# Designs tried in a protein design run: designed miniproteins, single chains, continued (4). Part 86

Each design is a single chain, and the fold is of that chain. pLDDT is the mean over its residues in the fold that is shown.

## One batch from the design tools (miniprotein)

Design m14983
Fold by ESMFold2-Fast:
Structure m14983 (fold): chain A 99 residues (1-99)
Amino acid sequence: SHMAEREKRELEVNRFIGGVLRAIGELLDESFKIIKKAKENPFSDEEIEKIRQTLEKRRDELIAQLRKEFPDMPDAFLKTLEESLKKIIDYTIEKIKEI
């Protein structure tokens, strides 16, 4: 019985890690598409602000989806993901401002 409970918990943790990696991958994909578009036609300051807002909304949606799928996971894990997604957004905005 103890082994079965351990295996179930390990499976849940692995599924959560998979969800985290997918969330990071989705935001990175969106980031790279935005940077590519900026290289073709640079964004105005107003457009850059709208892009930041759109990416921040997407971050919040990705975190909310993981909270819904894994309600028993500690907030500390979701906070670490939120910080990682914030770094992706900040990098994206920095790169498109350089163009």
Scores: mean pLDDT 87

Design m14984
Fold by ESMFold2-Fast:
Parts: C-alpha cells; sequence; structure tokens
Structure m14984 (fold): chain A 100 residues (1-100)
C-alpha cells in the first residue's frame, strides 16, 4: 500500500541519515544532516497523514532538502557534497521501494 511504502521510505531516510550523522566528524555538517533528516521526517509524516502517493511525497522531500542545501550560504561546497551523498543514497533506496 502507499502508506506501507511511505513508512519504509521514511525508515530508509532515518537509517541512512543516522549512519551519516554518526560517522560525521565535522559538527557543522553533522548539524545540517540532523536538520535535514527532521525536515524529511516531517514531510513523510504529513504525506502519510494526508494519504499522498509515495512518488509525490519523495519528490516533495527531494525538493525541500535540495532547496535548503542550495539556499544555505553557511555551508562549504565540500560540506554540501557530503550531505548530497547521503540524500542521493537515501533517495535511490527509496525509489527501489516504489518499484516493489
Amino acid sequence: SNKEKLEEMKKIFEEIFNKAIAEETDPVTQKALKDLLKLAQEIFDKGIKEGKSPEEVLREVEYAVFKKIVDDKSLTDEQKGKIYDAVVEASNKAYEKLKA
């Protein structure tokens, strides 16, 4: 079901981001990862509550997360690269759940 796919996608983002957070030694990048995970969780929770499609919710998560990274002038390109790696990994694994 759509709800089950959204719950699995949320879990994927939590697992990947929490691993990245635990392995990150730069406190600025670590904080940015935590803030972005919270944003993704809020979007997934709203999508689940509103009965949105998994494709729509994942698109909303990707847009909101990338926009926040792009707009954050306090982050270096290197810090943004590390964060993008976590986002891309989480998104790719979430897309695999759409095809299941």
Scores: mean pLDDT 88

Design m14985
Fold by ESMFold2-Fast:
Structure m14985 (fold): chain A 100 residues (1-100)
Amino acid sequence: SMEEIVRKVAELITKVVIEGIEKNLSDEEIRERIEEAVKELIEREKLSPEQAKFVKEIAELLTETLIDKINELKDEPKEKLIEKIKELVELMTEALIDAL
């Protein structure tokens, strides 16, 4: 279902962003890792071109929103930043599913 795909995309992006925070990756490195992970997800789930386009659009929205949050909270302890990232992803994921 599209709901399951949205949840998988959100989970994947959350994992990459948290690893990026822990490893002190740049915004560009986080974006590149998310693009590769999303490409693999599209191939693995055998998504149609329409579904792949939708997944890329929500992935870009999530990625840019989370990168903005990382930059806003860059001086906070990593544990607090990770907590805020998880909260924001959950809120955005539910909003995206409600919009389906």
Scores: mean pLDDT 88

Design m14986
Fold by ESMFold2-Fast:
Structure m14986 (fold): chain A 80 residues (1-80)
Amino acid sequence: MDPRVQQIRDVMRGYGFSDAQIRAALRRNNYDVTAAVDYLVQQQIARMRARMPSLDISSYIATQIRIIGLELDLELFKKR
């Protein structure tokens, strides 16, 4: 298992992304963890909007982005 895949899995644990989706995002973003997380967030947002265009998900999206940002900060903090 790639350590970067594990890091993204830890950050995105609540979102249900598979290892295959995480690896695809990493490959697309030249194995940049931050860019891969941003890509996965954008994919999730696009999918939710496509399914429920009338649903106000802006507050949900803002909350999820904040949680992901805090989780990334926690993972960086763990690296003593």
Scores: mean pLDDT 68

Design m14987
Fold by ESMFold2-Fast:
Structure m14987 (fold): chain A 84 residues (1-84)
Amino acid sequence: SLDKLKELLQMMLDILTSALAKHADEDTISLSDLKAEAARLHPEHAELLQAILEAMDLDEDGTLSRAALEQAVQGAQEILEQLS
């Protein structure tokens, strides 16, 4: 449903923005650090959120670039604005 999509996007936005702030001086963030933020911020949905984070690692190298994460944050914000 639309409400579930909004909730999912907001949870992902919380995780990505928190991770970017915590790793401010790093060009890449490990998938394990992103998964830890998911478990910390949204423990009730950690398995689903961690699966989405794994799917974002298209190269399967265990890291995501800051640029890719910032782009994902922007995209999530734009989708949430359109859904409002």
Scores: mean pLDDT 85

Design m14988
Fold by ESMFold2-Fast:
Structure m14988 (fold): chain A 108 residues (1-108)
Amino acid sequence: MTLGEILAKLTDPDPEVRVEAIRELREYALKDPSLLPQIIPAFIEALHDPDPEVRVEAARAITELAKVSTDKELLKKAIPPLQEAMTDPDPEVREAARKALEAIEKKL
């Protein structure tokens, strides 16, 4: 499956398919960090997903990718949407966003 095909799954009507797409994209980026400029913006968009499980998975994926990223400016782009996710009605989304911000701060 190509990167573009997996990115397209992030717009699937089934939230379970969107969660799986985030996991697949995370694995791709961990194997090839050169894909981070395409994948991190997609995960930032997924932080606004209507399903809280998709928002949790996006924040958790950003946490893992922050550890392998060398692009500080790209990571900084995730800070405002993660700060907004800290006010999410779902407590698991808030905790995942907090951990993602902590991981990014350690890289800056």
Scores: mean pLDDT 87

Design m14989
Fold by ESMFold2-Fast:
Structure m14989 (fold): chain A 60 residues (1-60)
Amino acid sequence: MDVLQQIADDIVSGARANNGPNPSVSVVATAIRTRLRQQGVTVDDSQVSQAARQVVSTLS
């Protein structure tokens, strides 16, 4: 879960640094999956979905 948490934290930090609109859960989930694939890490879709919802809730 450390890699997934780090990716989630990076997305939150990036969104807070930009005055753009808050991303949707599906957009965040896609970003998490892309970064996990780049790092060669496999995580269950349920864990990715949970992390995406957490990111969106944190930014709301």
Scores: mean pLDDT 77

Design m14990
Fold by ESMFold2-Fast:
Structure m14990 (fold): chain A 96 residues (1-96)
Amino acid sequence: LKTLLERYLKTVERQLKLAREAKEAGDNDTARKHLEDALVTVMNAAQALEKAGKTEYAKKLREVADRLQTAIENGDLDGAIKALEEAVKVLREALA
């Protein structure tokens, strides 16, 4: 589990960085794509946590995924980035 979660964390951190860089450059379509890719990663991480019996972290990460998805659907890139930042925090806590 630890190695798998470390891989998910690194992937989400990379996707967050790419989304921020794209948004800063005014490339909102590329930013949205990175946020959509990150949503998939976050949902996969939540499933891995659930299967490992880490139910509280899985629930927290799904709540974050719901907020991320809603922000993406509403075109709220700032809200989506904030939700993804929270996903990073949850994954770091799950690794401690």
Scores: mean pLDDT 88

Design m14991
Fold by ESMFold2-Fast:
Structure m14991 (fold): chain A 93 residues (1-93)
Amino acid sequence: MSDRRRQQFLNDVYDVLKSHSSYPIYQQAINQFNNNPQSAMRDMGNRIVGFMDKIGVTQPVTFSPKDFVTMYYYAQNADKYSTSQLRDIFNSL
């Protein structure tokens, strides 16, 4: 069922975030998942979409949970990297 797949993806994303719980960048996302997982996922997704727009990616993309968290990291730190560097990071996923 699609609902089971969505819930599993949500759980897997949260597990990847928790494995990085010592890093300040993930603390806000982890706190959001503890309070409202659906809202946390939506907010992370919106930041990833903004990042993809910045690097010029307009095509639909499907991410693994690990790649989703990796994209979220670079979306949150996009100002620290050039557009070329961010594009290379995206292409390495």
Scores: mean pLDDT 79

Design m14992
Fold by ESMFold2-Fast:
Structure m14992 (fold): chain A 100 residues (1-100)
Amino acid sequence: SEVLERAEKELEAFKELLKKYVELVKKMIENKEPKEKIEEIINNAIKEIKENLEKFEKKMEELMKKSSEEEKKKLKEILKEYKKLAEETIKELEELKKKA
């Protein structure tokens, strides 16, 4: 299904985005970058993650209205994974913020 392939590609792109944010913040902490700069990057990352999640949820809801029951089941699984990754990454970034 083209719908499922597109949703899976967006999930994979999101995973790469999340990984880059975490790796960037960890490197900034290791390099002893200014705390204010690290906090700004973390706050901006969390904001972008939340905005991407909201957009993806709306997109998935619209796609599910036009999808088969089998596609709906798979789209729900993709959305659940996307939400879980967003929540776990936000939590990790907040913990990294405490170390800065």
Scores: mean pLDDT 89

Design m14993
Fold by ESMFold2-Fast:
Structure m14993 (fold): chain A 106 residues (1-106)
Amino acid sequence: MQMDLDEASGLMLGMGTGSLASMSVEARHAGDEKKAAEYREKAEKKLKELQELIEKSGSPRVLDSAIRGTYAMTGWMARRAAAAGDDALAEAIRAEGERVIEEIEK
């Protein structure tokens, strides 16, 4: 049974969820509550798609790919914030990334 396509989908959905979750935190930090809410809603929709894929696949490799994608994107966005001198934003993005990973693992 082939799992490579589901693994790739898990990685892409994880990256998308992590990106949108990080963008929500960035918008909130900038004081744009409307954009923060919009990105959060989009992140929640992607997270639900990802959870459905993980449930349907039943594969620990799909779960691992999803976590890797989420971690890679939130980690990259946090490092970008830190490089810009915003350590508070970097920590907020890391915390949101950890929260999203916990939701994926449910």
Scores: mean pLDDT 86

Design m14994
Fold by ESMFold2-Fast:
Formats: C-alpha cells, sequence, structure tokens
Structure m14994 (fold): chain A 81 residues (1-81)
C-alpha cells in the first residue's frame, strides 16, 4: 500500500541519516555536506508524497515515485557504508 511505502521510505531515510552521522569522521566536509543535502531532498520527497495522497492523487503514480525514492535511499546507504 502507499502507507506501507511511506513507512518504508521514512525508515530508509532515518537509516541513511544514522549512517551519515556514524561515518562523519571518515568523510571530507564536502562529502558530509553532499550527503546531508541528499537526506534533505529525500525527506522533502516523502513530504511531497504525503501531500499528493491528501490531495487525492493517483495511488499508482505515488507508489512509483515512492519506490524510486526508496531505491535512491538504498543506493546512498550502500555508498555511505
Amino acid sequence: SVDDLIAEAEKKVEELKSLIEQNKDKMSPKEYAIYLASYAVLGGGISFAKRMVEKGADPALVKADLEALIQHAEDLIEQVK
């Protein structure tokens, strides 16, 4: 469901933030800033998806956007590790 995908996206974004903080001392200041910016963009994407659901957007389109967001968060998690 869309609600399940939102919950998964929120969980992945929180995992990404935790990994960024855990690996901060291994990063350059520039790398850290880029990861924080990516985290902020992903959080914004989740907020946008929630607003689209509230406005009665097509669930299939919202699901596709959330799946893409979850994939992007997973890719970043793999890079930070």
Scores: mean pLDDT 88

Design m14995
Fold by ESMFold2-Fast:
Structure m14995 (fold): chain A 85 residues (1-85)
Amino acid sequence: SYEVTIVATTTLSEEKIKEIAEYIKIILEDLKEKGIIEDFEITIEGNKLTIKFVAKNEEDAKNIAEGIAEFLEEQGFKVESLTIK
């Protein structure tokens, strides 16, 4: 399995950060239900959003991570780091 961590920061309001985090949660819950990912965790700490998930293969880890990162940047976040292990 492949552990993914995405750390992103923003100047968006707390309300908008929570809305975006909830949307990502819905996506990751669907992927978990389909057996594409094993688990996930989303943490909000001030202006910092941390998304962690465990994918079963490297291709899914990369594709999901890139999709989330692109979505976050479109929504007004800066992706500070993206790691796959």
Scores: mean pLDDT 91

Design m14996
Fold by ESMFold2-Fast:
Structure m14996 (fold): chain A 94 residues (1-94)
Amino acid sequence: SKEEQIENIRLAAATILQEAARLAEELGMHEEAKRLRELMQQVLSAPPEELPAILEEGIRLLEEMAKRTEGEVKERLEQMIRSLRELLAQLKAL
């Protein structure tokens, strides 16, 4: 169902944002970590029509973090960005 697909996207996005927030804390990016945690909470509670904007903000934050990193950490952030973009594409196709 459409509702089940949206719920699956929410849970997947929340998981990525939670992992990204933890990584941000490990990198000393405390403001980004706080914002990622806020976006995670919004993904879980927001109306479906607000989800694209929330995912787009998460992607932008991860892109800015990736610009300030290198090596394996940058590759992990780029993987998270690709995953969020895929979820956003799935959401827009519903």
Scores: mean pLDDT 91

Design m14997
Fold by ESMFold2-Fast:
Structure m14997 (fold): chain A 88 residues (1-88)
Amino acid sequence: GEELLKKGIEAYKKGNLEEAERLFKEALKSKDQLIKDRAKVYLGMVLGEQGRYEEALEYLEEALKSKDPVIVVAAAVNLTVTKRLKAK
């Protein structure tokens, strides 16, 4: 699970958005809820970069339900950015 997030982040940093999306979607299959919650934040970021705002918002809204305050803050910030970009 953690390795998939790390690889996804590296792909995202290199601009390989399709590969980043694939890796983060695989991380959603984790039995670890915190790994799934983190993957949802990163999916929101990747989908937002692709202009897929509706899908990005769905993942970010789910990540807001996380028990980890760091994940909740990251989801809230990215959700606000995505809503503003969608409004254009």
Scores: mean pLDDT 88

Design m14998
Fold by ESMFold2-Fast:
Structure m14998 (fold): chain A 94 residues (1-94)
Amino acid sequence: MKKGEEALIIVLSEEENISLEEARKRLEEAYANATPDQKEHLEILIESYEEAIEELGLPASDPRVREEAERRAEEKLRERVAEKKGKPVEEADK
């Protein structure tokens, strides 16, 4: 089991105010029914949480892990979306 998956389940549970078991089921259903873009987003989130846990050395439930992982995920997702459109956004050009 990936540490990032467990962290994402905890965050989904907190954000949607649902149980951890229901959050896990929703994550599995999201993967099964996801568009390619949604699957990519989920993979980026999982990787970002795993990297944050390894870098900080903190448990998945620590809010610092969530903040770091979300920052990494947003950065990666933004870059991939820009690449898919084939057009640089003005912010990407500095």
Scores: mean pLDDT 72

Design m14999
Fold by ESMFold2-Fast:
Structure m14999 (fold): chain A 60 residues (1-60)
Amino acid sequence: SGASTGLQLALDELRRRGRSSLSDEEALAIGERVRELTGSKKSVEELARGVKAAANAMPV
């Protein structure tokens, strides 16, 4: 699902950068990639919000 793909990409990015949270710009970039990879009809902003919320709930 788009949420699963976005969470995976977000966690990979947080780990790679040594961060505990995503910025709005990082979340939007991941949202665009989720749409590209999954073909989701949700807006990039909606995907970014979901990804950011899920990633920030997971400590790295």
Scores: mean pLDDT 70

Design m15000
Fold by ESMFold2-Fast:
Structure m15000 (fold): chain A 107 residues (1-107)
Amino acid sequence: LKEERDAVLKELEEQSKRLEELGVTPQILADAAEKMGKKELAEKVRNKSVFEALLIIFDEYGVEEAEKILREAVEMIRPSLTPEQRKELDEVYEKTVELLRRLAALS
């Protein structure tokens, strides 16, 4: 149980770094939260790493809301990317969502 949770968190941290490299920064996650009317959440995540921001969103609002905020953030940066980067972004998004769902199942 603990080993599985630790493994999921490690993979989530790795995917969070890939999201940031593609342009899903803590600032973009905060902007996505603000667009969705979650101003208090935006303030909490703006000064965190992407990994920490995703965990805060997940812990306070659950997996469905974390998926929605992450989807909004992804769509905000999509127009500035190349076709190859968009493909990578979609793969990283799907993997991150899978990991958040697994984390929810282990909670």
Scores: mean pLDDT 87

Design m15001
Fold by ESMFold2-Fast:
Structure m15001 (fold): chain A 88 residues (1-88)
Amino acid sequence: LEEKIKKLIEEGLENSTFELTKEILRLEAEIAKKQGLTAVAEIYLAILDGKTDVKEEYIEEVAKLAGVEPEEVKEDIKEMAAKVKALE
């Protein structure tokens, strides 16, 4: 995930109600889709569903876009999905 978007999601998950957090993630996914960032959109949708099961292809694409290792992207997905699930 882009660093600014990741920070916004983390702040949203920490300081928002569950419904507001879900709406933020949904809006980010829609924005990513409109920009043609399919991998980013699919990762946001997985996080929204509390799922960590994302295709390796999408993880690799996002890692390249963010300039990080794929394993870091996997860890970020797990962390954000766990935060969404904890708000239930």
Scores: mean pLDDT 70

Design m15002
Fold by ESMFold2-Fast:
Structure m15002 (fold): chain A 83 residues (1-83)
Amino acid sequence: SLEELLAETRELIARLKEKGVEQETREDFERVRELFERALRSDELSDYQHFMLQLLQNSIEKYKMSALQVAEALESILKEAIA
């Protein structure tokens, strides 16, 4: 569910904030990618939220976003979808 995906995203954000961006691992990037791909496959998101996810995907590559930055952006999109 979107609520479970949001909860898992928030758990990852808490862990990433505690360790700091300099300590981010490949596993952290794999985890945020997994959550992102689950959001892309969700039928509970509107066309607008899917468009925002596509913009975020482009920004990740272009701006070399950290796992924390990606997770926080994903949380923002998921919060709007649930509200």
Scores: mean pLDDT 86

Design m15003
Fold by ESMFold2-Fast:
Structure m15003 (fold): chain A 70 residues (1-70)
Amino acid sequence: ALLSSPQEIANVLKSYPQANRVPLLVQALKTSNPATLSKLLEAAVLLGDPALLQAAEQVLATLPVDKQLA
């Protein structure tokens, strides 16, 4: 995990142009362990950006069940 809290992740995402936030979140979700995945989802909710929430939902649908729930 590169960042320790959902708030830190949200702050990093906010520092990027909106067009770059979705690809960054998608990449992070795909490469994360289950604990980091939870923090990334909380960060997306904290930002309240519909594009980020939709992207997170799509990535979750493609991840293995064991990786999502472990």
Scores: mean pLDDT 70

Design m15004
Fold by ESMFold2-Fast:
Parts: sequence; structure tokens; C-alpha cells
Structure m15004 (fold): chain A 97 residues (1-97)
Amino acid sequence: MLEEEAREHLERGRELARAAVASEAPEAGAAEAVAHFWRAIKLAEEAGNAELLREIAEAAREAAEAMRAKGSEYSADSFEGLARIAEAKAEKIEKEK
């Protein structure tokens, strides 16, 4: 259940990030995407699923690249931060297993 909820938040975050990049006001949509990615990270960490955390990190990095290409540096930095957090949590779980 936790992993399924994490994947749902990851997919919603990806959709919102893509919509934000296509939008005239990317920052608002990016904020919603960030919230979904953060929820996905929390649920994946609670599930102890390092692979899912790495998948979330890659998705966040992709969102950061797209935002940077559009010139939304603040949103890009937010997604890069999420990618780093997800990677750090994955590494911690892998060391504990």
C-alpha cells in the first residue's frame, strides 16, 4: 500500500511538472508537483524501498532539467533538492539492509 501510494504521488508529480513546463506560469504548477514528489519520497522511505526512492530522484532530476530549460531556475533548484534528498534516503536504506 505505501509503495502504491508513493507511485501514485510520483505519477501525479510527473504530470503536474510536465503541465507546469508547458504553462505560462510554471512556478504554480511546479509547487504542486514538488508537494507530490515530497509525499512520494516520504512514503517510499516509510516502505524502505530504495529503488523507488532512486526512481523518484530521477523523475525529480528530469523535472529540474525541463524547468531549467524553460528558465525557471527557482523551480529547477527545488526539484534538484528533492532529487538529492531522495538519493540520500535511498543510500541510507541500502546501507541498513
Scores: mean pLDDT 85

Design m15005
Fold by ESMFold2-Fast:
Structure m15005 (fold): chain A 61 residues (1-61)
Amino acid sequence: MSDEQIEEAVRLLREGNFSEALELLVNSGLSREQAQEIISKYVEEQLSDEETRELIRKVSE
């Protein structure tokens, strides 16, 4: 997953566009389950942009 794709996902999550963020993450090589976990943690734990970037990088490995 590229840094540009991670930044776009973070932007979509910040804007509350969760459906587009989910599809971007899945199309970038994550499973739907991995993408849903990222979105759930973002919403429930109120993650910062940097925490969200780190989570996406860890899940995409």
Scores: mean pLDDT 84

Design m15006
Fold by ESMFold2-Fast:
Structure m15006 (fold): chain A 96 residues (1-96)
Amino acid sequence: SSEVEKALKKLEEKYKELLGVIGDSSATLEEVENAIKDFVNFAIELLKKVPSKELAEKSIKLFQDLKDILASHGAPESLLNIIDDGIKQIKEIYES
């Protein structure tokens, strides 16, 4: 549907903003953590407004891709746990 297409575009745009922060050599660890938390919360709230399998699956894929990127950069396990909690919440919202 057009609502799902708009939601997917918003999710992808927000993810691109997050990747910009992660790729910024001047960004602090606190700024990166806050950007990750903002993205996770954005994806969860977006799915609550537009409940769709496609949006849930795309969100999980982006979270898995993000986790791989962060792990490759030596991110602390606490950041990876934020993403894992986000995946769990998306699954609970979609399966409810």
Scores: mean pLDDT 86

Design m15007
Fold by ESMFold2-Fast:
Structure m15007 (fold): chain A 87 residues (1-87)
Amino acid sequence: SLVDKIAAKLAEATKKDDDEFIAQLSKLLGLILMLKTLAEALNDQDQLQVVDQIISLLVSTVTKLKESSSPEMAQKLDVIVKSAEEI
């Protein structure tokens, strides 16, 4: 699937700099939250649907990445998944 292909490519990035990778995912979550907040304020249902699709793709991709990660990295990624689900 597309999710599996993205997760496999991102797994290579986690081996180079785990802290920077997690920092970039955290920044992405902040941008997604900002986009959702703006869409909710404007009652933009089409944009909210797009945000839900982005969150679903992120959760699925990070969950797949956790399956092939070290236990330490999997814990950090689990925090990202939980944060994304709370958006």
Scores: mean pLDDT 83

Design m15008
Fold by ESMFold2-Fast:
Structure m15008 (fold): chain A 78 residues (1-78)
Amino acid sequence: SLMRELLVRTLRERLGLSEEQAREVTDYVLGLRSGSSEAVLEAQRRLRELGYKIVGELDGYAGTSLRLAVAELVQESL
């Protein structure tokens, strides 16, 4: 979907994630995958380094905080 490709591109370009990591994180953000993920943990760490404090705890889980941080990142990239 266009939204999925936009998320993958944004995570790759803004956080410097690999294509594979960005696709994995996108699947967790969209609720297609659940549980802990090393790729999600890496995305949380990079979002925090960029000042997205809303990301909260670095726990590897895609919760509301991660989704809000990613939404803000996407909005700033449009």
Scores: mean pLDDT 87

Design m15009
Fold by ESMFold2-Fast:
Structure m15009 (fold): chain A 67 residues (1-67)
Amino acid sequence: MEAQRRRDELLRQAEEVREKYEKGANFLKEIGKKADENTRKAYDSAAELLKKIGEKQVEAMRRAAAA
């Protein structure tokens, strides 16, 4: 019972972490739209990296839940 509840909670937290990273990435893209072309490209790259970091973090959390 407790082990299953802990896994479910970790999976829920993983989805919340994913949403946070996606919102952060979208925020960076919105800021970039108001900047010059070089700065916009930097924000787009940062947003893409932030999304990838979030995806890897979520994968690690899901692997931990499965263990």
Scores: mean pLDDT 79

Design m15010
Fold by ESMFold2-Fast:
Structure m15010 (fold): chain A 70 residues (1-70)
Amino acid sequence: MRLSEREREILRAIVLYAPSSLAALQALFDPPVSRRTLERLARKMGLPSIADLFSREARERAARLLGLEL
């Protein structure tokens, strides 16, 4: 799976800050991350929706993809 630098930044934010909502995640970035970018990222991770990016399972998968420890 090939991740853009922006997608890697988004996954890093999910791992480090564990945002609880789309609005919370968008607020971590300036400019705010677009829904389209999150939909693409969810699809690349094999997740059914953007909401699944905020699950513990998605956070654990993101940490493994980035080589980070939780």
Scores: mean pLDDT 77

Design m15011
Fold by ESMFold2-Fast:
Structure m15011 (fold): chain A 91 residues (1-91)
Amino acid sequence: MTREEKEELMRRILELIYKASVSEEKEKEKLLEEATRLLSEGAGIPEEEAREIVEKAVEDFKEALKNLEEILAQEHGDTEHRRLMLKLLEE
């Protein structure tokens, strides 16, 4: 596998992992299967091992998304508070 082919494959796998992280269970399973197959074929590892790697990556992405959501919720709360203060100042 060339470096360029490896980078393209990694990009596709990452896109599938991200989509699986935000998808409903039925769609998630299809995305996980596709990512597992691409990783198994691309890396030359067994599908069982590739599945474990993909599932771990999806869980890691879900955790990162949850952390980002918590940060954004804090920012949104601050924005609403500032908007209320601005309205009070303008009467």
Scores: mean pLDDT 73

Design m15012
Fold by ESMFold2-Fast:
Structure m15012 (fold): chain A 85 residues (1-85)
Amino acid sequence: MADEVAKLSQELLNQGKVTSPISAAYAAGAYLEAREGRFETAQDIVDSAKSYLNGLANNGRLSKEDAERDIEAVEEAFREGKELA
């Protein structure tokens, strides 16, 4: 599990789908938990990512566009994981 999170996080960063390692980790976690059928845990990861990234944008630490992009990537990862469950 930890090795899969690290590998998928690195792939997301290399593809430019997320702007930061923390957003990559959220996306990887949401995908893997959803793929294993743990939809409640995956949704909690999505909600945590939204709270964190919107908080950064509201405090000027991240652009609104980058926050929205990273949130969409986490939501997309959750959706893709669910389709494979």
Scores: mean pLDDT 83

Design m15013
Fold by ESMFold2-Fast:
Structure m15013 (fold): chain A 95 residues (1-95)
Amino acid sequence: SSRRRRHERGRREVEEGIEELRRRFLERAEALLALPDEELRRLLTEELGLSEEEFEEIRALLREYAATTDETRREVLALYIITEINRYAALAKKK
């Protein structure tokens, strides 16, 4: 029925949205990993307001991401890295 097709379409749109978010997190993690350490430090500490300790945590996570051979684990690490950067940056804006 028409109603059943609408529910199926909504599900496909959500699945496509999740795939796009997954790709975006991976692309952002790869872009951060491609930056020289000096540029990464400047971006995270000077522009986004992370502390030196928070920066070292993110740098360690990026190294773990680069060393990971499992694709699913890389996706989870990318999500965690970008989420933590956003969390730290949001907290820095309040101070």
Scores: mean pLDDT 78

Design m15014
Fold by ESMFold2-Fast:
Structure m15014 (fold): chain A 78 residues (1-78)
Amino acid sequence: MEEEERRRRERFRREVDDGVADLAAAVALTIVRRLSHEGLDKAIEKVAEDFGVDPAVIRALLAGEYDEPARAILEALR
């Protein structure tokens, strides 16, 4: 029930460093959206290069998978 879901979300938040990963993901998505006028694939590649991650990580963010991609971006920035 809700207690197990809460523990799972709490562990996840601790693993993600209190929303810092969510901010990194939001910044990446905002940059991709701004650069999409130059072509979506080019925007994804450029953002992936700037963050030091695989372009598949940025594509996963665009598909709505925030948690794992956000973590990968934070790890690459360290």
Scores: mean pLDDT 64

Design m15015
Fold by ESMFold2-Fast:
Structure m15015 (fold): chain A 99 residues (1-99)
Amino acid sequence: MEEELIERAREAIMEHEGLSGEEGRLRAAERIREALRPMLEAVAAALAAGASEREILEAWLAAVPEVVERIREILPPEAAEHLIRAVELAAEEARELLA
């Protein structure tokens, strides 16, 4: 489900920016990576510090509000809706793993 939502976000970016083919997919993926950057940086910092799996998930979850805000700012509305839903579903799964 999250994987499908991420793909829908990529498609929406490509349609909005008039992108196609392999280069279009890579460009859309770059946009998604940039929107997720605070979360990716938080996870990378935790990994570099030798954090446990639990601590990595907690760092990821702590970055979710900032990532949601960034997604809304950077991505077109349709893509933002799909990616935010994917992040929310992943956050719910992570909270279940921490319980």
Scores: mean pLDDT 84

